# Designs tried in a protein design run: designed miniproteins, single chains. Part 32

Each design is a single chain, and the fold is of that chain. pLDDT is the mean over its residues in the fold that is shown.

## One batch from the design tools (miniprotein)

Design m1092
Fold by ESMFold2-Fast:
Structure m1092 (fold): chain A 68 residues (1-68)
Amino acid sequence: MALVTVEVEPEAIDEVAERAAALPGAQRVDKVSDDVLGVLAASLEAAEAQARELAKDPAVRSVTVTEL
């Protein structure tokens, strides 16, 4: 499993969370704060693919993948 940590503009957090939840291999999406999302991915490969897709969003400031 891996965790994708997404820093996002606070106004866009709900929209980015919905997009993250729809991505393949996304098991859980949590709002860590008003501008940070945690996406629990089934595998490191899924997390890397999710990070690439989320990084395309102009409201996303940073994306970090951590293997669990």
Scores: mean pLDDT 85

Design m1093
Fold by ESMFold2-Fast:
Formats: structure tokens, sequence, C-alpha cells
Structure m1093 (fold): chain A 63 residues (1-63)
């Protein structure tokens, strides 16, 4: 449920493909900031947005 909800938000707000959105959503929930940033950059998301979402993943890891 959480992965699907995050993936849908990433498609809607950042224009990611469903495959890329699911990969990023899984990485966010795993707290893997490096994977989030790398996957977003490979998908063509601007660096500022990639860094913001990587910070979200880091915040998940901190809890």
Amino acid sequence: ADVEQLALSLVDHYGLSPEAARRVAQAILAGNADEVERTLREAGVPDSWARFLAKVAADVAAK
C-alpha cells in the first residue's frame, strides 16, 4: 500500500514511469538515499528534485 501510494505520487508530481516510480518508492521506504538520487537522475529528474527526495529517504532511515 505505502509503496503504491508513493509510486502514484511520484508519477503525478515528477512524471516518472510506473517502473521508475516503484523503484524510487521502494528505495525511499528502505531509507536508501543514494539509490533514490541515482534512480531519479537516470530517469531525467532535475538534480534539485532528486536531492529533495533523497533527503526524504534519509529522514525515513533516521526513524
Scores: mean pLDDT 78

Design m1094
Fold by ESMFold2-Fast:
Structure m1094 (fold): chain A 108 residues (1-108)
Amino acid sequence: KYELLKEALELKSVEAAKSLLEYTAKAKAELQNNNTDEALKYVQKANEILLKNAEKDSLAYQVAKKVQQLLNENKNEEAIKLLLDYTSFHIKALNLEELYNEQVKKYE
């Protein structure tokens, strides 16, 4: 189910992959509702999943570190864009876009 995303992002568990997809879907839903502050909270939660669960030599971990740097610099729009662009690229590449869009609609 989420094993492909776990493998692609070099995450420690399928549960981490599921939580990542759910938080990024919630962030996307909040952005569609013009709730940028709420979207930012979900991006922070998604990024925490990557920082704690991605292998430290992975691209996912390096992206998460850059997102955290942008957040620390109050570059919130850039942080949101980087995480959602990175996550959506892998979701589309793994043909999980239908599952992702269902989660986004569920949280709207």
Scores: mean pLDDT 85

Design m1095
Fold by ESMFold2-Fast:
Structure m1095 (fold): chain A 60 residues (1-60)
Amino acid sequence: GPATTVEEAKAAAEAYREALLAGDDAAARSQGDSVHAAMKAGTAEEQAEIAAHLDALGLG
């Protein structure tokens, strides 16, 4: 399901990275959609925290 908290978005971002490394395009797309949904629905502060985590994972 879509990420509803910053912690869920961070977990989805980590799962997205793992899916990319494994070559699982379907899982990567699903997890990426979850992160994107959290970013769209989040406050500016939540968006900044998720973006910082993505940068730390090499995804920003």
Scores: mean pLDDT 80

Design m1096
Fold by ESMFold2-Fast:
Structure m1096 (fold): chain A 79 residues (1-79)
Amino acid sequence: TLRERLDELVAEAEAALSPEQLAQIRKDVDAQLKQNEAKSGKKFSKEQQQDLLGQALLRRAIEAGNRELTERARELAEL
């Protein structure tokens, strides 16, 4: 399914990033979640938090020049 393919891309992004990069991304996402919660007064669900983390991981891996991951993400976006 589309969800399974997205989960595979996120797993590959995590594997492509260093432990230091992963820790920094998680801190950045956590800070953004707290800021959004403060502005909206609503807590994000665990699924929404996971999706935001997944997006941040994919974006960082793509920005780092992972061509294979970029190509696969593009293919999913065209579906």
Scores: mean pLDDT 74

Design m1097
Fold by ESMFold2-Fast:
Formats: structure tokens, C-alpha cells, sequence
Structure m1097 (fold): chain A 81 residues (1-81)
């Protein structure tokens, strides 16, 4: 569920000492639960200048255990913002 994805993403952020917007993490988790690609969501957030949404998408990708390459790609898009 979106709530479980958000919870895992927030746990990853806490473990890594990152401060993130919980609301943005929940929003990204809902989109991913509906079948959206976290890397594509991160790219869209970067294009819109929303660094918090880009970080949220990266954390969601990592929490889902997606390929390190996919998670890193989302992170690179976030870093470009």
C-alpha cells in the first residue's frame, strides 16, 4: 500500500540522517503504488524545480528495493535540481 511504502521511505531517510518532507514522501508513495516509475517521478520533480519531491521519489525507490541503478538514476536527477 502507499502508506507502507511511505513508512519504509521515511525509515530509510531517518536511518541515513536525511530530513525530508513527509507529505511529499506520501504523495510519491501514492503515485508509485498506482504504478508510476520513481525515476520518472524524480525527473518530473527536477524539471518543475521541486527538489523535495525528487528526494521523496529517490527514497521511495530505495525503500522498494529497486535496482541500485534505478535508485541512483533518480538520485542523479534530484541532484541536478
Amino acid sequence: SAEEIAKKALEVAKKEGREVDEKKVREMSEKVAQGADPAELAAEAVRKGDSEMAQAATLVAEALGLDRERAQRAGVEAAVA
Scores: mean pLDDT 70

Design m1098
Fold by ESMFold2-Fast:
Structure m1098 (fold): chain A 98 residues (1-98)
Amino acid sequence: LQAFFDEAARLVKEVRENLKKAYEALQKGDVETAIKYLEKAVDALQRLLDLFQQHRAPASLIAEVQQMLETAQKALRYAKEGKIDEAKKLVESLLESL
């Protein structure tokens, strides 16, 4: 149990840190750096989802992580399309949810 909680906390921290760096990059118009950190946030969210599913976490928590992953993937798509304001709004929403 402790190892599970420690790993989950580490992944949540990784998501938060990468989203913050992505947000700062979007603020500066550094789209390439923003994409890099958004890809890292998406990867960390996927690993968190896999961890929760493997340990049979409550369906409500799995659904919350799935929603966060979908939102992060959408932010990444908007950043790749040059839709910076839309990407920023989604990243801000994710940071408020963490």
Scores: mean pLDDT 88

Design m1099
Fold by ESMFold2-Fast:
Structure m1099 (fold): chain A 90 residues (1-90)
Amino acid sequence: SREELERALRRSLEAVVAYVAAVGTPELADRLRAAADALVAKGFADEAAQEALLAVLEEAAKAMKSEEDREVMERTIEDFRALGEEVRAA
């Protein structure tokens, strides 16, 4: 259902913001929080807000110092793309 997808997206947003705050830079964490808050405010099906979030996630992935953190970010980006498509289709 849409409610289940939105709940999954909210949970994933909070998890990735916390992750980037722990292993990334404060600047990237702040930008990711702003993009996440904008997506929540505009609605999870908003394509422009989804693309803005994905752009910050791609920058965060590239900025990661370890391969392990880059792999976590790459999987997170794939999950957000899939969930975003599902929310738009619902």
Scores: mean pLDDT 84

Design m1100
Fold by ESMFold2-Fast:
Structure m1100 (fold): chain A 90 residues (1-90)
Amino acid sequence: SREDLEEALRKAIADLEQVLNDNSISVEDKVQAVRTLKGLLEKHADELRGLPVLQELVALLEAALKTETDPELRKALEELLALVKELLTP
């Protein structure tokens, strides 16, 4: 259901926040986590489009981009943010 998808996405956002804020995780593994979530959002784009929880993902990604200096991780975050903003557009 839409509610099940929203709950699953909320969990995925919380998991990504933990990964991005964990200094013991390599930049390469953080990039993979971001790209994995992007792939899942692309696969389920029609079902996820317009879900309010996507605004929480925008906030997380914008916060991460304020402090991140690694160019590959910044690129992955910017690409995911662009997709999330597209999914929020009517």
Scores: mean pLDDT 88

Design m1101
Fold by ESMFold2-Fast:
Order: structure tokens, then C-alpha cells, then sequence
Structure m1101 (fold): chain A 80 residues (1-80)
């Protein structure tokens, strides 16, 4: 778990570099939270993917960027 959360945080920090500073913190925090959620319940993957698709459908580019960074972080954390 601890190594997975560190991997998620590092990946989210790397991907978040193109975001405004305030959104970087939100994306990193969300990526770590999603990693914990997926490690506890892998079926959460479908629900988290639905949240990303919802943001895309709503046309919220800022929210979409944050959720994509969080998802990339969670993917790295789960693989660790």
C-alpha cells in the first residue's frame, strides 16, 4: 500500500506539471485517493472511469484535466 501510494503521487505530480498550481494539488490528492479506493475495491474502476466520461460530456476542460491526471496516478499506483 505505502509503495503504491508513493508511485501514484509521483506519477500524478509528473503529469500535473502542465496544470495551474492549485489544480496540481487537487489532482495529486485525487490520484492518491483513487489508488486507495482501487486497492480496497477494484470494482471502483468502472465508477471512476464514469466520472471522467461525465466531465468530458459536461465540457469541463479543467475538471477533465484534473481527473485524467488522477487516473494516470491511480494506474501507476495500482501496478506497484
Amino acid sequence: MKKALEAARKKAEEEAKDLPKELQEEAIKLGVEWTEELLKDPSSASRLSARVLRAIADGDEEKKKVLVVAMKGADAGVEE
Scores: mean pLDDT 77

Design m1102
Fold by ESMFold2-Fast:
Structure m1102 (fold): chain A 89 residues (1-89)
Amino acid sequence: SNDEIREATILEFRLLAEAVAVDTALRNPKTSKADIRRQLEALRATIRELQALARRLQASHPQLAAQLQALVDRYQARLEAAERALDER
């Protein structure tokens, strides 16, 4: 439905904002590991929410579901890279 498309758009913007916040925090040596872990948990939660939406849309909006799954895969890779960068601090 149009509401699900709106939900996808909101989650996509939230995901981008959270990923940018993580990247910014990782570049700032004054940001604590605990604060970065909290930001990573927020990003992980948003990725899970987007993946759940992609699964719900599979039958009704398969093209959008595929696009959202590609976005999930991309941000999951970014999350894993950020977790490795944090562990090397």
Scores: mean pLDDT 89

Design m1103
Fold by ESMFold2-Fast:
Structure m1103 (fold): chain A 73 residues (1-73)
Amino acid sequence: DKAGEYLKQAAQLASQNGNTESMQQAIKALSAYNKGDLESAVQQAQKASQLAQQNGDYESSKQAQKAKDLLQS
């Protein structure tokens, strides 16, 4: 699914840039999504996006935001 792919991309990009906390939030969002916990997945994806943006990782932030937007549609 597209939301899951965006969360994987967010985590991978954050990992490559050394943004461990952002990576962990994206992984938590993916885990919540895979368990069907859409509310938790949205909240954790939003947190991952915010943390990535704060660390200047705009590409990871963008992928997390795309996942969040799909989960809320």
Scores: mean pLDDT 85

Design m1104
Fold by ESMFold2-Fast:
Structure m1104 (fold): chain A 90 residues (1-90)
Amino acid sequence: SKSLEDLLKKLRDFYEKAKPVLTPEQRAEMERALKEFEESLKKIDEALKNGDFEAYRKAVQEAAKALNRIREVLEKAGIKPPVVVFSFED
């Protein structure tokens, strides 16, 4: 989805601006979470293309976990997370 790709781009842009005030550990965790989010978006696209409902559901859950990890890193760093709207339908 273009909207999810746009969201990933915005999160990456936000990370680059926040990077100078993050610890090395927080930077590594953010980069890992952003990569996990990107990988989950690819899995969502593949699952939709293949009509695989089980894979789709798992990929959506993985995307949610990655977004929560991004939020946790920012909260621990004392940074207000960007307003991110990510809706999951079950």
Scores: mean pLDDT 78

Design m1105
Fold by ESMFold2-Fast:
Structure m1105 (fold): chain A 79 residues (1-79)
Amino acid sequence: SLIEKLEEALKLLDEVLKDPRNMEAWVRAMELLHELGKEDPELKERLNKVFEEGFKSGNLVAVAEKARKLLEERLEELK
């Protein structure tokens, strides 16, 4: 379910925000976000902009915060 994947990704992003050095949580979050993007092209476009800007700056915490906000907004849209 798309909703279940969004909720799982939010939990992984919360773990990243608590410990930004947790590479396992980062890898799992990125893999799940990639899978979500295959099912939701609009979400993929929004997330790609966040990742492009954030990874160029090296501010991974800001990437996680912005990605989390986008997933929360999308989850609310789907109900």
Scores: mean pLDDT 80

Design m1106
Fold by ESMFold2-Fast:
Structure m1106 (fold): chain A 58 residues (1-58)
Amino acid sequence: PKVYSDEEIEERYKKALEELEKIHAEDPNGTEEFLQAWKERLEEEYKAALEGKDAPVP
């Protein structure tokens, strides 16, 4: 099912942030700007999911 609870959505968001940080840390060519942009995108998806709105897909 595509229905998620608020708690599940929050956990996914936090896990996504942690994984993003790990991936970025392993990538010597990664930029701070790219990291920030991805964090903002994840936050937007999190907010949209909580509101039950359309959320962008990866």
Scores: mean pLDDT 71

Design m1107
Fold by ESMFold2-Fast:
Parts: C-alpha cells; structure tokens; sequence
Structure m1107 (fold): chain A 103 residues (1-103)
C-alpha cells in the first residue's frame, strides 16, 4: 500500500507540472483534487514537499478555482499532527498569500 501511494504521489506531482506548463488549469485542478483525496485518506504517506509543490503551481496559475483548491490543500496540511515549526510556518505563510490573492 505505502509504496503504491508514494508512486502515485510522484506521478501526480509530475502530472501537475505538465498540466501547469500546458496552461491546462482544469487538468491541474483534477490532479490537485486527487492529491487532496490521497492526503485525507493517508496523511502519513504523503510528503509535505509534494503537497507544497502542487500548491505553488496552483498559486502560479492564479485563477479563483486554483487558489480555492490551494486553500483546501493548505488547510488539510495544517491539520497534520507532528508538523515541525518550520513546516507549519511555511504552510501558514502560503495560506496567508492565497487568502490575500482571493481578496
């Protein structure tokens, strides 16, 4: 199970980058939604770096829908138990940036 989740996460991150480069916002949103599902089901197996990478692509896409999806991913990540102070600070800074962009 764990190895399959890690492999799927790697594929999703690569797909997110491809969708972003193609300016396919709908495709990027679909990838982000799948990553959120995996994170909610298996938070311990999803690397924070993978989630942050997809969040940064959603912020760069800069649509209301992409920013709202980035907000959902960041809120889910902040609920993860055992976050380091550095990881928490990074996620909170990104969350504030997304909230400002949505205003």
Amino acid sequence: MRARIEEEVQRLVAEASRRYQAKDVDGLLAVAERLLELFEENPEFIPLGALVHVVLLLIEANTRESLEQALRLLEAALERPGLSPADRALLEALLEQVRRLLS
Scores: mean pLDDT 85

Design m1108
Fold by ESMFold2-Fast:
Structure m1108 (fold): chain A 79 residues (1-79)
Amino acid sequence: MIEDLVTLSVERKGDTTITTVRIVVDGKEGTAVITSTKEGYGEAVVEVDGKRGIGKGKGPNGGAAGFQALLNAVKAAGL
């Protein structure tokens, strides 16, 4: 379960938003990079405690897609 999430940076490149966050999952701190589009596509890369996960998401907007991608990336990392 994600216990904490802090946005470190947000970069906008046309229709694409790249968000870097610090996360805490089950007491372990790590980082994620979330790429989302206005069309509702998202992709996230998570690194926590030496574990890496990549996740994809779709939703009605970039925020929803990016959040789904983050949750899927955490799951793929085995967290």
Scores: mean pLDDT 82

Design m1109
Fold by ESMFold2-Fast:
Structure m1109 (fold): chain A 64 residues (1-64)
Amino acid sequence: MQITVSLYEAAAAMPDAVVEAMVQAAGDTIIAKIAKDATITVTRAAPALEKAVQAMIERVQAAR
């Protein structure tokens, strides 16, 4: 399964903790409904956003 997440430049100005919390919340929803492989693509993300998204991808793939 493939999920595409588009994040605007405004998100790059947010504190890393806020962005990470939002990404983790999205990951929880994906894990609850879709316990399968997920490929998530992020368009035009700052390095901190890419790191948060990568952590979410790992959580989804590790699925409970």
Scores: mean pLDDT 55

Design m1110
Fold by ESMFold2-Fast:
Structure m1110 (fold): chain A 80 residues (1-80)
Amino acid sequence: SQTVDNAVSNTLQSNPGLSDQQVQHIRDAARLGQDMVDQGLSISDASSRVSSIGRQSGLSDDVVSTTVNNMAIQISQSRS
């Protein structure tokens, strides 16, 4: 998905020095967020669930927040 790819790219640009494992967790979180919204969840509800999963994966609060914010922006732009 271009929306997911754009959100991930923007998150990685804002967070240099991430490990390959952390990058994969960011990609998984972004894809899950898109899937939840596609299934009819609000961006707000999807963001809350993705944030919880990202923290459980060992991502820092800053990385989780950046990932969720970038996903929300990209989804909003794709639906406008």
Scores: mean pLDDT 83

Design m1111
Fold by ESMFold2-Fast:
Order: structure tokens, then C-alpha cells, then sequence
Structure m1111 (fold): chain A 113 residues (1-113)
């Protein structure tokens, strides 16, 4: 499902951020992105386990907002460092935002019906 694809993508983003944190343990931007990624994963798992469409929508909206914050942090960090590993995580985070937006739109249409 699109939600399972998003969950798997966010798990990969989390793993890559953990690797970046190991290389740069004193970078507050990497630490913040890592913490936000953990929160986004928790929100997506709650969305998957929810039986109520309104509750799924709230958790997916929360995950979207968290993923957008990660994209903004990683964009700024990439502009400062020009690090290709940061660029890779940034591009994956942008794909996660695109998938989350599609899922949010799909649930909005279901809620309007």
C-alpha cells in the first residue's frame, strides 16, 4: 500500500540520519532531523493501526508536517556543507513528503464524501 511504502521510506531515512549522526555527533541539525524522523515514524505507525479515517488523517497530517520540517533542515544543511550523503537523505525526505501529501489528499477526499 502507499502507506507501507511511506513507512519503509521513513525507516530508510531514519537509518541514514543515524549514520550521519555517527559521523557528525555534535551537529544539532542532524540530531533534530533524527528526532523528527522518529516522531514521523511513530505518527505513521499510529495512522496504519488506526481504524478511524479521521484519526488516520490527523496522524498522516502530523507525519507530513514533521517530514516537511526534516526537508527544510536537510536543505539548509546541504546548502552549507555540499555533502552528497546529506543530499541523498534530503532527496529521500522530499519523496516521503510527496507520498505523505498524496495520502493526506486521498483521505481528505474520503472525509468529504
Amino acid sequence: SPLDELLELVRRILEKLEELYQKHPNDPAIRTALELARMALEALEKAKNSTDIEEQYRYLREALNLLQAIVDILRELYEKTNDPEIKEVYEEAQRAVDLARELVRTLEEQLKS
Scores: mean pLDDT 90

Design m1112
Fold by ESMFold2-Fast:
Structure m1112 (fold): chain A 65 residues (1-65)
Amino acid sequence: METITIELDGGTVTVTVEGGTVTATSSGTGAAQRLADGAREMGERYGEEGAKMVLETMKGLQELA
């Protein structure tokens, strides 16, 4: 299980990955909500590979912030 949280315009996004299942929540709208929605879609569409891709993307965004 891995969890990552980042701050974006419009709020925060928290993504939790557990066994290829992606759970994503946002505290706002706009970019934060779109990222949370995209993270869930990647997990649903690509399973564990999608979950890994989401985590790598989130880590990259956190580093650039």
Scores: mean pLDDT 75

Design m1113
Fold by ESMFold2-Fast:
Structure m1113 (fold): chain A 65 residues (1-65)
Amino acid sequence: MVSREIAAAGIVTEAALLGVKATVERRDGKIVVTLEHEDKDILERAYERAKEVAKAFGLEVEARE
């Protein structure tokens, strides 16, 4: 229903509101969103939120400190 690209854009937008850097990549036909932040607590909150969306739309999410 919603495209994976739109779901990925939503994750990026929510991450930006938390000050988290998000990078979108395509690997093996899948969309992977990588979240980066120096604060582990902020990164964990962004990751949990993004993980829920990713699971619903068949995306992958990775986190880097």
Scores: mean pLDDT 79

Design m1114
Fold by ESMFold2-Fast:
Structure m1114 (fold): chain A 92 residues (1-92)
Amino acid sequence: SNSKILELIVAFQEGDEETVETLITELVEEYKSNLEPLLNEVIEQGKAQLLDKGKLQAIGNAIIGKAFDLGYLNVTQLSEANEHLRQKLEEL
């Protein structure tokens, strides 16, 4: 698994907004439009670190939003990524 994902979860729990923004940007640049593996691993690692659904949703939304803002997702892919995140959170 990508060590940056664990670093992101820790920074998010600590309220380190600058580190969260940096790590989300780096992860999105690495994964680009291929967000499903990234979202799946964030949810798995966040669940292992005892994050609640609201916090997992917040991180997932921030990742999807950054990918859209950087131009890696079109409107259809944005909708699909949001639905994927919703389904994964319902499985918790």
Scores: mean pLDDT 88

Design m1115
Fold by ESMFold2-Fast:
Structure m1115 (fold): chain A 104 residues (1-104)
Amino acid sequence: MKFEASEEERQTIIALLQEHTARALAAIRAAEAAGASEEERLDLLAELHSQLIVRLRQAGLSDEVIEQVRTILQEEAGDALAAGLPLTPANVEAMYQRAIEAVS
């Protein structure tokens, strides 16, 4: 997908994705240490994803730009799940780093 946004919007998105990545990694590490199932970790990431979309809206980004970010995140997560990759911190970090690269 070709990501289209202003440079200012792109920088805001990158900063929010970096913050989201840190939150997601901390949450997945805690869940893994607690013995959470793959399904529980998937639900946790889905909740964090919804929180990220709210933060993107609160940052004043247009609906069109937010929809592009949501699509990129869904495609990266879908590709990882289709490949059967377990929700480890390393695999979660790789998914979000690809999303950041896609918006850069």
Scores: mean pLDDT 83

Design m1116
Fold by ESMFold2-Fast:
Structure m1116 (fold): chain A 85 residues (1-85)
Amino acid sequence: SDEEMAKAIVENKEKMIKEVEEQLKRAVEAGIISEKEAEELVKLFRDGMEEAEKAYKEGKYEEALKIAEETAARVDARIQAAIAR
């Protein structure tokens, strides 16, 4: 259900943020993105996950899922753009 999926996102928020931080750290070490861009992407992901949690707390499960998906897609799109150079 949307509620169960949104709950899983909220409960795993900090773990997901740490995984994104580690992936971006590796991308910086590989020369794909700058340290500044990595910091901006971590902030973008964190802010998006906080908005998803807010929607979840308001009982807006479909909105919470959409915010989380759009946030992940935005981070991925920026990484892919950097790889394409």
Scores: mean pLDDT 87

Design m1117
Fold by ESMFold2-Fast:
Order: sequence, then structure tokens, then C-alpha cells
Structure m1117 (fold): chain A 78 residues (1-78)
Amino acid sequence: SKLEELSEKLKELLENKDYDSAVELFRELVREAYPELPEEVLELIAEVHRLALTEGVDVADAFLRPHEEELREALEAV
């Protein structure tokens, strides 16, 4: 399946510490899993993931916190 192919590629990128490419592939994975998700919410999820990989989970959490309600509402809609 496309999801399996994307997951295997993501593992390879993470093993190579290619975080920029990993975030882009993660964005594609989320879009495949949730095709109805608004673009703004997909960008939010991708940025949270990028921050977690490059800056750390505390920075990602701080960035996500003001957007938690928006993310929850969007995910409940799909």
C-alpha cells in the first residue's frame, strides 16, 4: 500500500538523519491517512513534527499549545 511505502521511506530518512526530507514525507503520510484534513491543519502538524525533530519536544509542545483546540476540532471532523 502507499501508506506502507511512505512509512518505509520515512524510516530510511530518519536513520540517515535527513530530518527535512522526513518531515516532508511525514506530511505526505498524514495527507494519505486524512485526505479531508484542512491544509492549515496539515501544515500545523508538519511544523510540530519538524520542531520535535530539530528543536526538541518541549519546543514542539509550546508551539502546539495555542493551536490544540483547532487541531482537536479538525481531527474530530475527519
Scores: mean pLDDT 77

Design m1118
Fold by ESMFold2-Fast:
Structure m1118 (fold): chain A 92 residues (1-92)
Amino acid sequence: YREKAEELLEKLKSKDPKVQIEAARELIELLKENPEETGELAVEAAYLLSKSKDPEVQKAAIELAMAVLKYAPHLNLEAIGAALRAIGALLD
C-alpha cells in the first residue's frame, strides 16, 4: 500500500494533466478499498490538483473531494475545502 501511495503522489505532482487525472482516479479506487489509510492523502491530492489552471485537472480534484466525502466522512470539512477551492479555480 505505502509504495502505491508514494507512486500516486509522484504522478499527482506531474506536469502532464493526463498523468495527474489518471493518478486521481487510481487514488479514488484506493480510497474505496482503504478509506482509513487513503483519506488524508486523498484530501492532500484534491487540494494539490485544485491549484491547477487546467479545467480537466480541476474536475478531477472535485471528483476526488466528493469521493472523500462519500468514503471518509471523518474528513468532510477538509474535503469540502478542497472542493470549494477547485470550483473557485474552475470559475475563473
Scores: mean pLDDT 75

Design m1119
Fold by ESMFold2-Fast:
Structure m1119 (fold): chain A 79 residues (1-79)
Amino acid sequence: AVTLEDCKNLENAVKAVKEGNNEQAENLVSKLSPSLKVPAQELVEAVKANDTEQAKEIIYSLPPECSAFKASLLALVSD
């Protein structure tokens, strides 16, 4: 099951990518629950590619446990 800790680690992974720390982003994604890993990997790749529209689509499709983090994630990928 996806946890709030998973959602926080995903937010921190996106921040790490934005800061150029891809190693930290990969480490954070590796700690995620299996059901969140694929969306997280796709989100990290979209952010690295500066594909804001794809990143937003992935964020909107995240499980409801991550709803509180969606606004912050959208702000991060739009920056």
Scores: mean pLDDT 83

Design m1120
Fold by ESMFold2-Fast:
Order: structure tokens, then sequence, then C-alpha cells
Structure m1120 (fold): chain A 62 residues (1-62)
């Protein structure tokens, strides 16, 4: 629902993600909401994905 999307967007803004772009975040939230994923799970999954991407980018500098 639109309410789920809005809640997920507000929660994700609180995470201060560093590697995922606003466009990637928006698309991912839309896809997860369409699949019936909870706000809590969306927030957790995006936080993990951002962290993994950050680690991969750091390793790529070597």
Amino acid sequence: SSDTFSKAMVAVRGLKLTTLTDKEINKKIQEQVANGVSVEDIVRDLSIEDGIKLIKEAVSKF
C-alpha cells in the first residue's frame, strides 16, 4: 500500500545509507512493497545491502 511505501521511505532515510543512490533506494522499496515485504524487513535488507556494497567498494581499491 501507499502507507507501507511512505513508512519505509521515512525509516530508510533514518539509516543514513552511504553507497545506495536515492534512485536505487526508491526502486528497491517500490519492488519490496509490491511483494508484500514488511517495513521492518525492507529497512533491514537495505541496510545489509548498503553495507555489503560499501565493503565491496573498499576491497576494490586494493
Scores: mean pLDDT 81

Design m1121
Fold by ESMFold2-Fast:
Structure m1121 (fold): chain A 65 residues (1-65)
Amino acid sequence: SLEDKIRELALEGGLGEDGANLVADGAVRARAAGAGEEAAANTRETLAKFVSEETAAEIGALAAE
């Protein structure tokens, strides 16, 4: 699922399980609110502080699906 892919990528990017779960949950919630594109941008910007820009961009792209 999309949630599982985001969680996996966050874990591989260096986030712990709690961080990965928060990212996956946040992305799913944003999509449910009809903010997929905005969620992608916000996720990328926020995560770029914690993981590489490349990893943040990949997670953001998945959030937009």
Scores: mean pLDDT 72

Design m1122
Fold by ESMFold2-Fast:
Structure m1122 (fold): chain A 86 residues (1-86)
Amino acid sequence: SEVEELKEKALEHIRKGEEAAKKGDFETAKEHFLEAVDYATQLKVLGALEEAKEVLEKLAEAAEKAGFKDIAESARKAVETLKKEI
């Protein structure tokens, strides 16, 4: 399904972002984390709120560990909003 494909792509970008950050490639890490945000937004538009929440929870953890505090905080706020809609 489109939902499963978008979720898989989002999770893959989160993994690639974490890997890039571990190598010190913070430019590439940021690009991957922002791609994951875009896929989570597409999931929300499709009404896949539980899948979007799971992606954003994993993104928040990965971005926090990589030092991208603004991305992590934004993702956590989006998760709290989704919890009210589910």
Scores: mean pLDDT 88

Design m1123
Fold by ESMFold2-Fast:
Structure m1123 (fold): chain A 90 residues (1-90)
Amino acid sequence: SNAELIYQYLVAAARRAAEDAEFREKAVATLEEDAALAERLAAESSGRRAELLRKIAEELRRYAAAVRAGDVAAAEEHAREFAEAAAELA
């Protein structure tokens, strides 16, 4: 499924970030930019679309925080929540 593919990529990225400080720094910056974009799109949307975009922004920020901390287990949890919201939006 689309959600499973997104989840697997995010889990792999979190595991790489735990071992690669340069990758981690770049990944966190990109995730924070993506979360800000999702918040902006949510403000310009309504109903279920706005709800999903806010959840995407929240889960991307939580995933980014977990990645920054090297907490792979927390990153996997937020990757799942993000993947499900992103797949529903598509």
Scores: mean pLDDT 90

Design m1124
Fold by ESMFold2-Fast:
Structure m1124 (fold): chain A 69 residues (1-69)
Amino acid sequence: MEEAWKEAERVFEGFRIAGEVADEIETDLSPQELLDAFIRAAGAAMNADSPEEAREKARQAVEEYVKKL
């Protein structure tokens, strides 16, 4: 049960970090592009082992996505 709670906490923190990183993007992204950037950032953040690492991975995922546009 504790493992499930810690996993939920990590996912929740990942979403928060992804939202912060996506909001930092200095661009006029369409709603669809903004959603896609958020999803990529969230996925990267959830694969991190710490909040600091989650932020770094989310930022990299967003930067990679924006470069691809």
Scores: mean pLDDT 70

Design m1125
Fold by ESMFold2-Fast:
Structure m1125 (fold): chain A 71 residues (1-71)
Amino acid sequence: MDVLLTLSSTDEEKAEEFIREMEKMGAELLSRAKLPDGTVVVTFRVPESKLPELIELAKEMGLEVLGVFPL
């Protein structure tokens, strides 16, 4: 089963690195937005089985997990 994973970063370069790593791990980028304060918000579709691994990677790279939503 797939889920939506939404994350934020205040570092645009870190957000781009994270997107590349997520795609290598089988996540699909659905949206990328830059807020007026410079915060980057990204949403991925991910297999639920990979979710713990992807959340760990996000935390290690300094990204905040905003939400996980069932599909």
Scores: mean pLDDT 82

Design m1126
Fold by ESMFold2-Fast:
Structure m1126 (fold): chain A 93 residues (1-93)
Amino acid sequence: SPIIERLNALVEEIKATEIKTVEEAREWIEKLEEEVARLIEELENDKELAIKELEKVKAALRAMAAAEKNPEVKELLEELAEVIEDAIKKIKE
């Protein structure tokens, strides 16, 4: 699926990028939120696959947050992980 490939590529790019500022973190988060929304829309008829891919993104965000030294960037990554958790819960309805 092209959307799964793009989302996974974006997550790997974020992991490889040294986030130096809160502004850079917000830009990456915005891009990731857009791709997450596209994934949910494209996989509306495949809830199991959508949940699986969102769980992977959530785990990656939490791992990045745990390694992050900037407390404001860490908080932004944790907040996005919670948004993804809420999206997973909504899909499970």
Scores: mean pLDDT 84

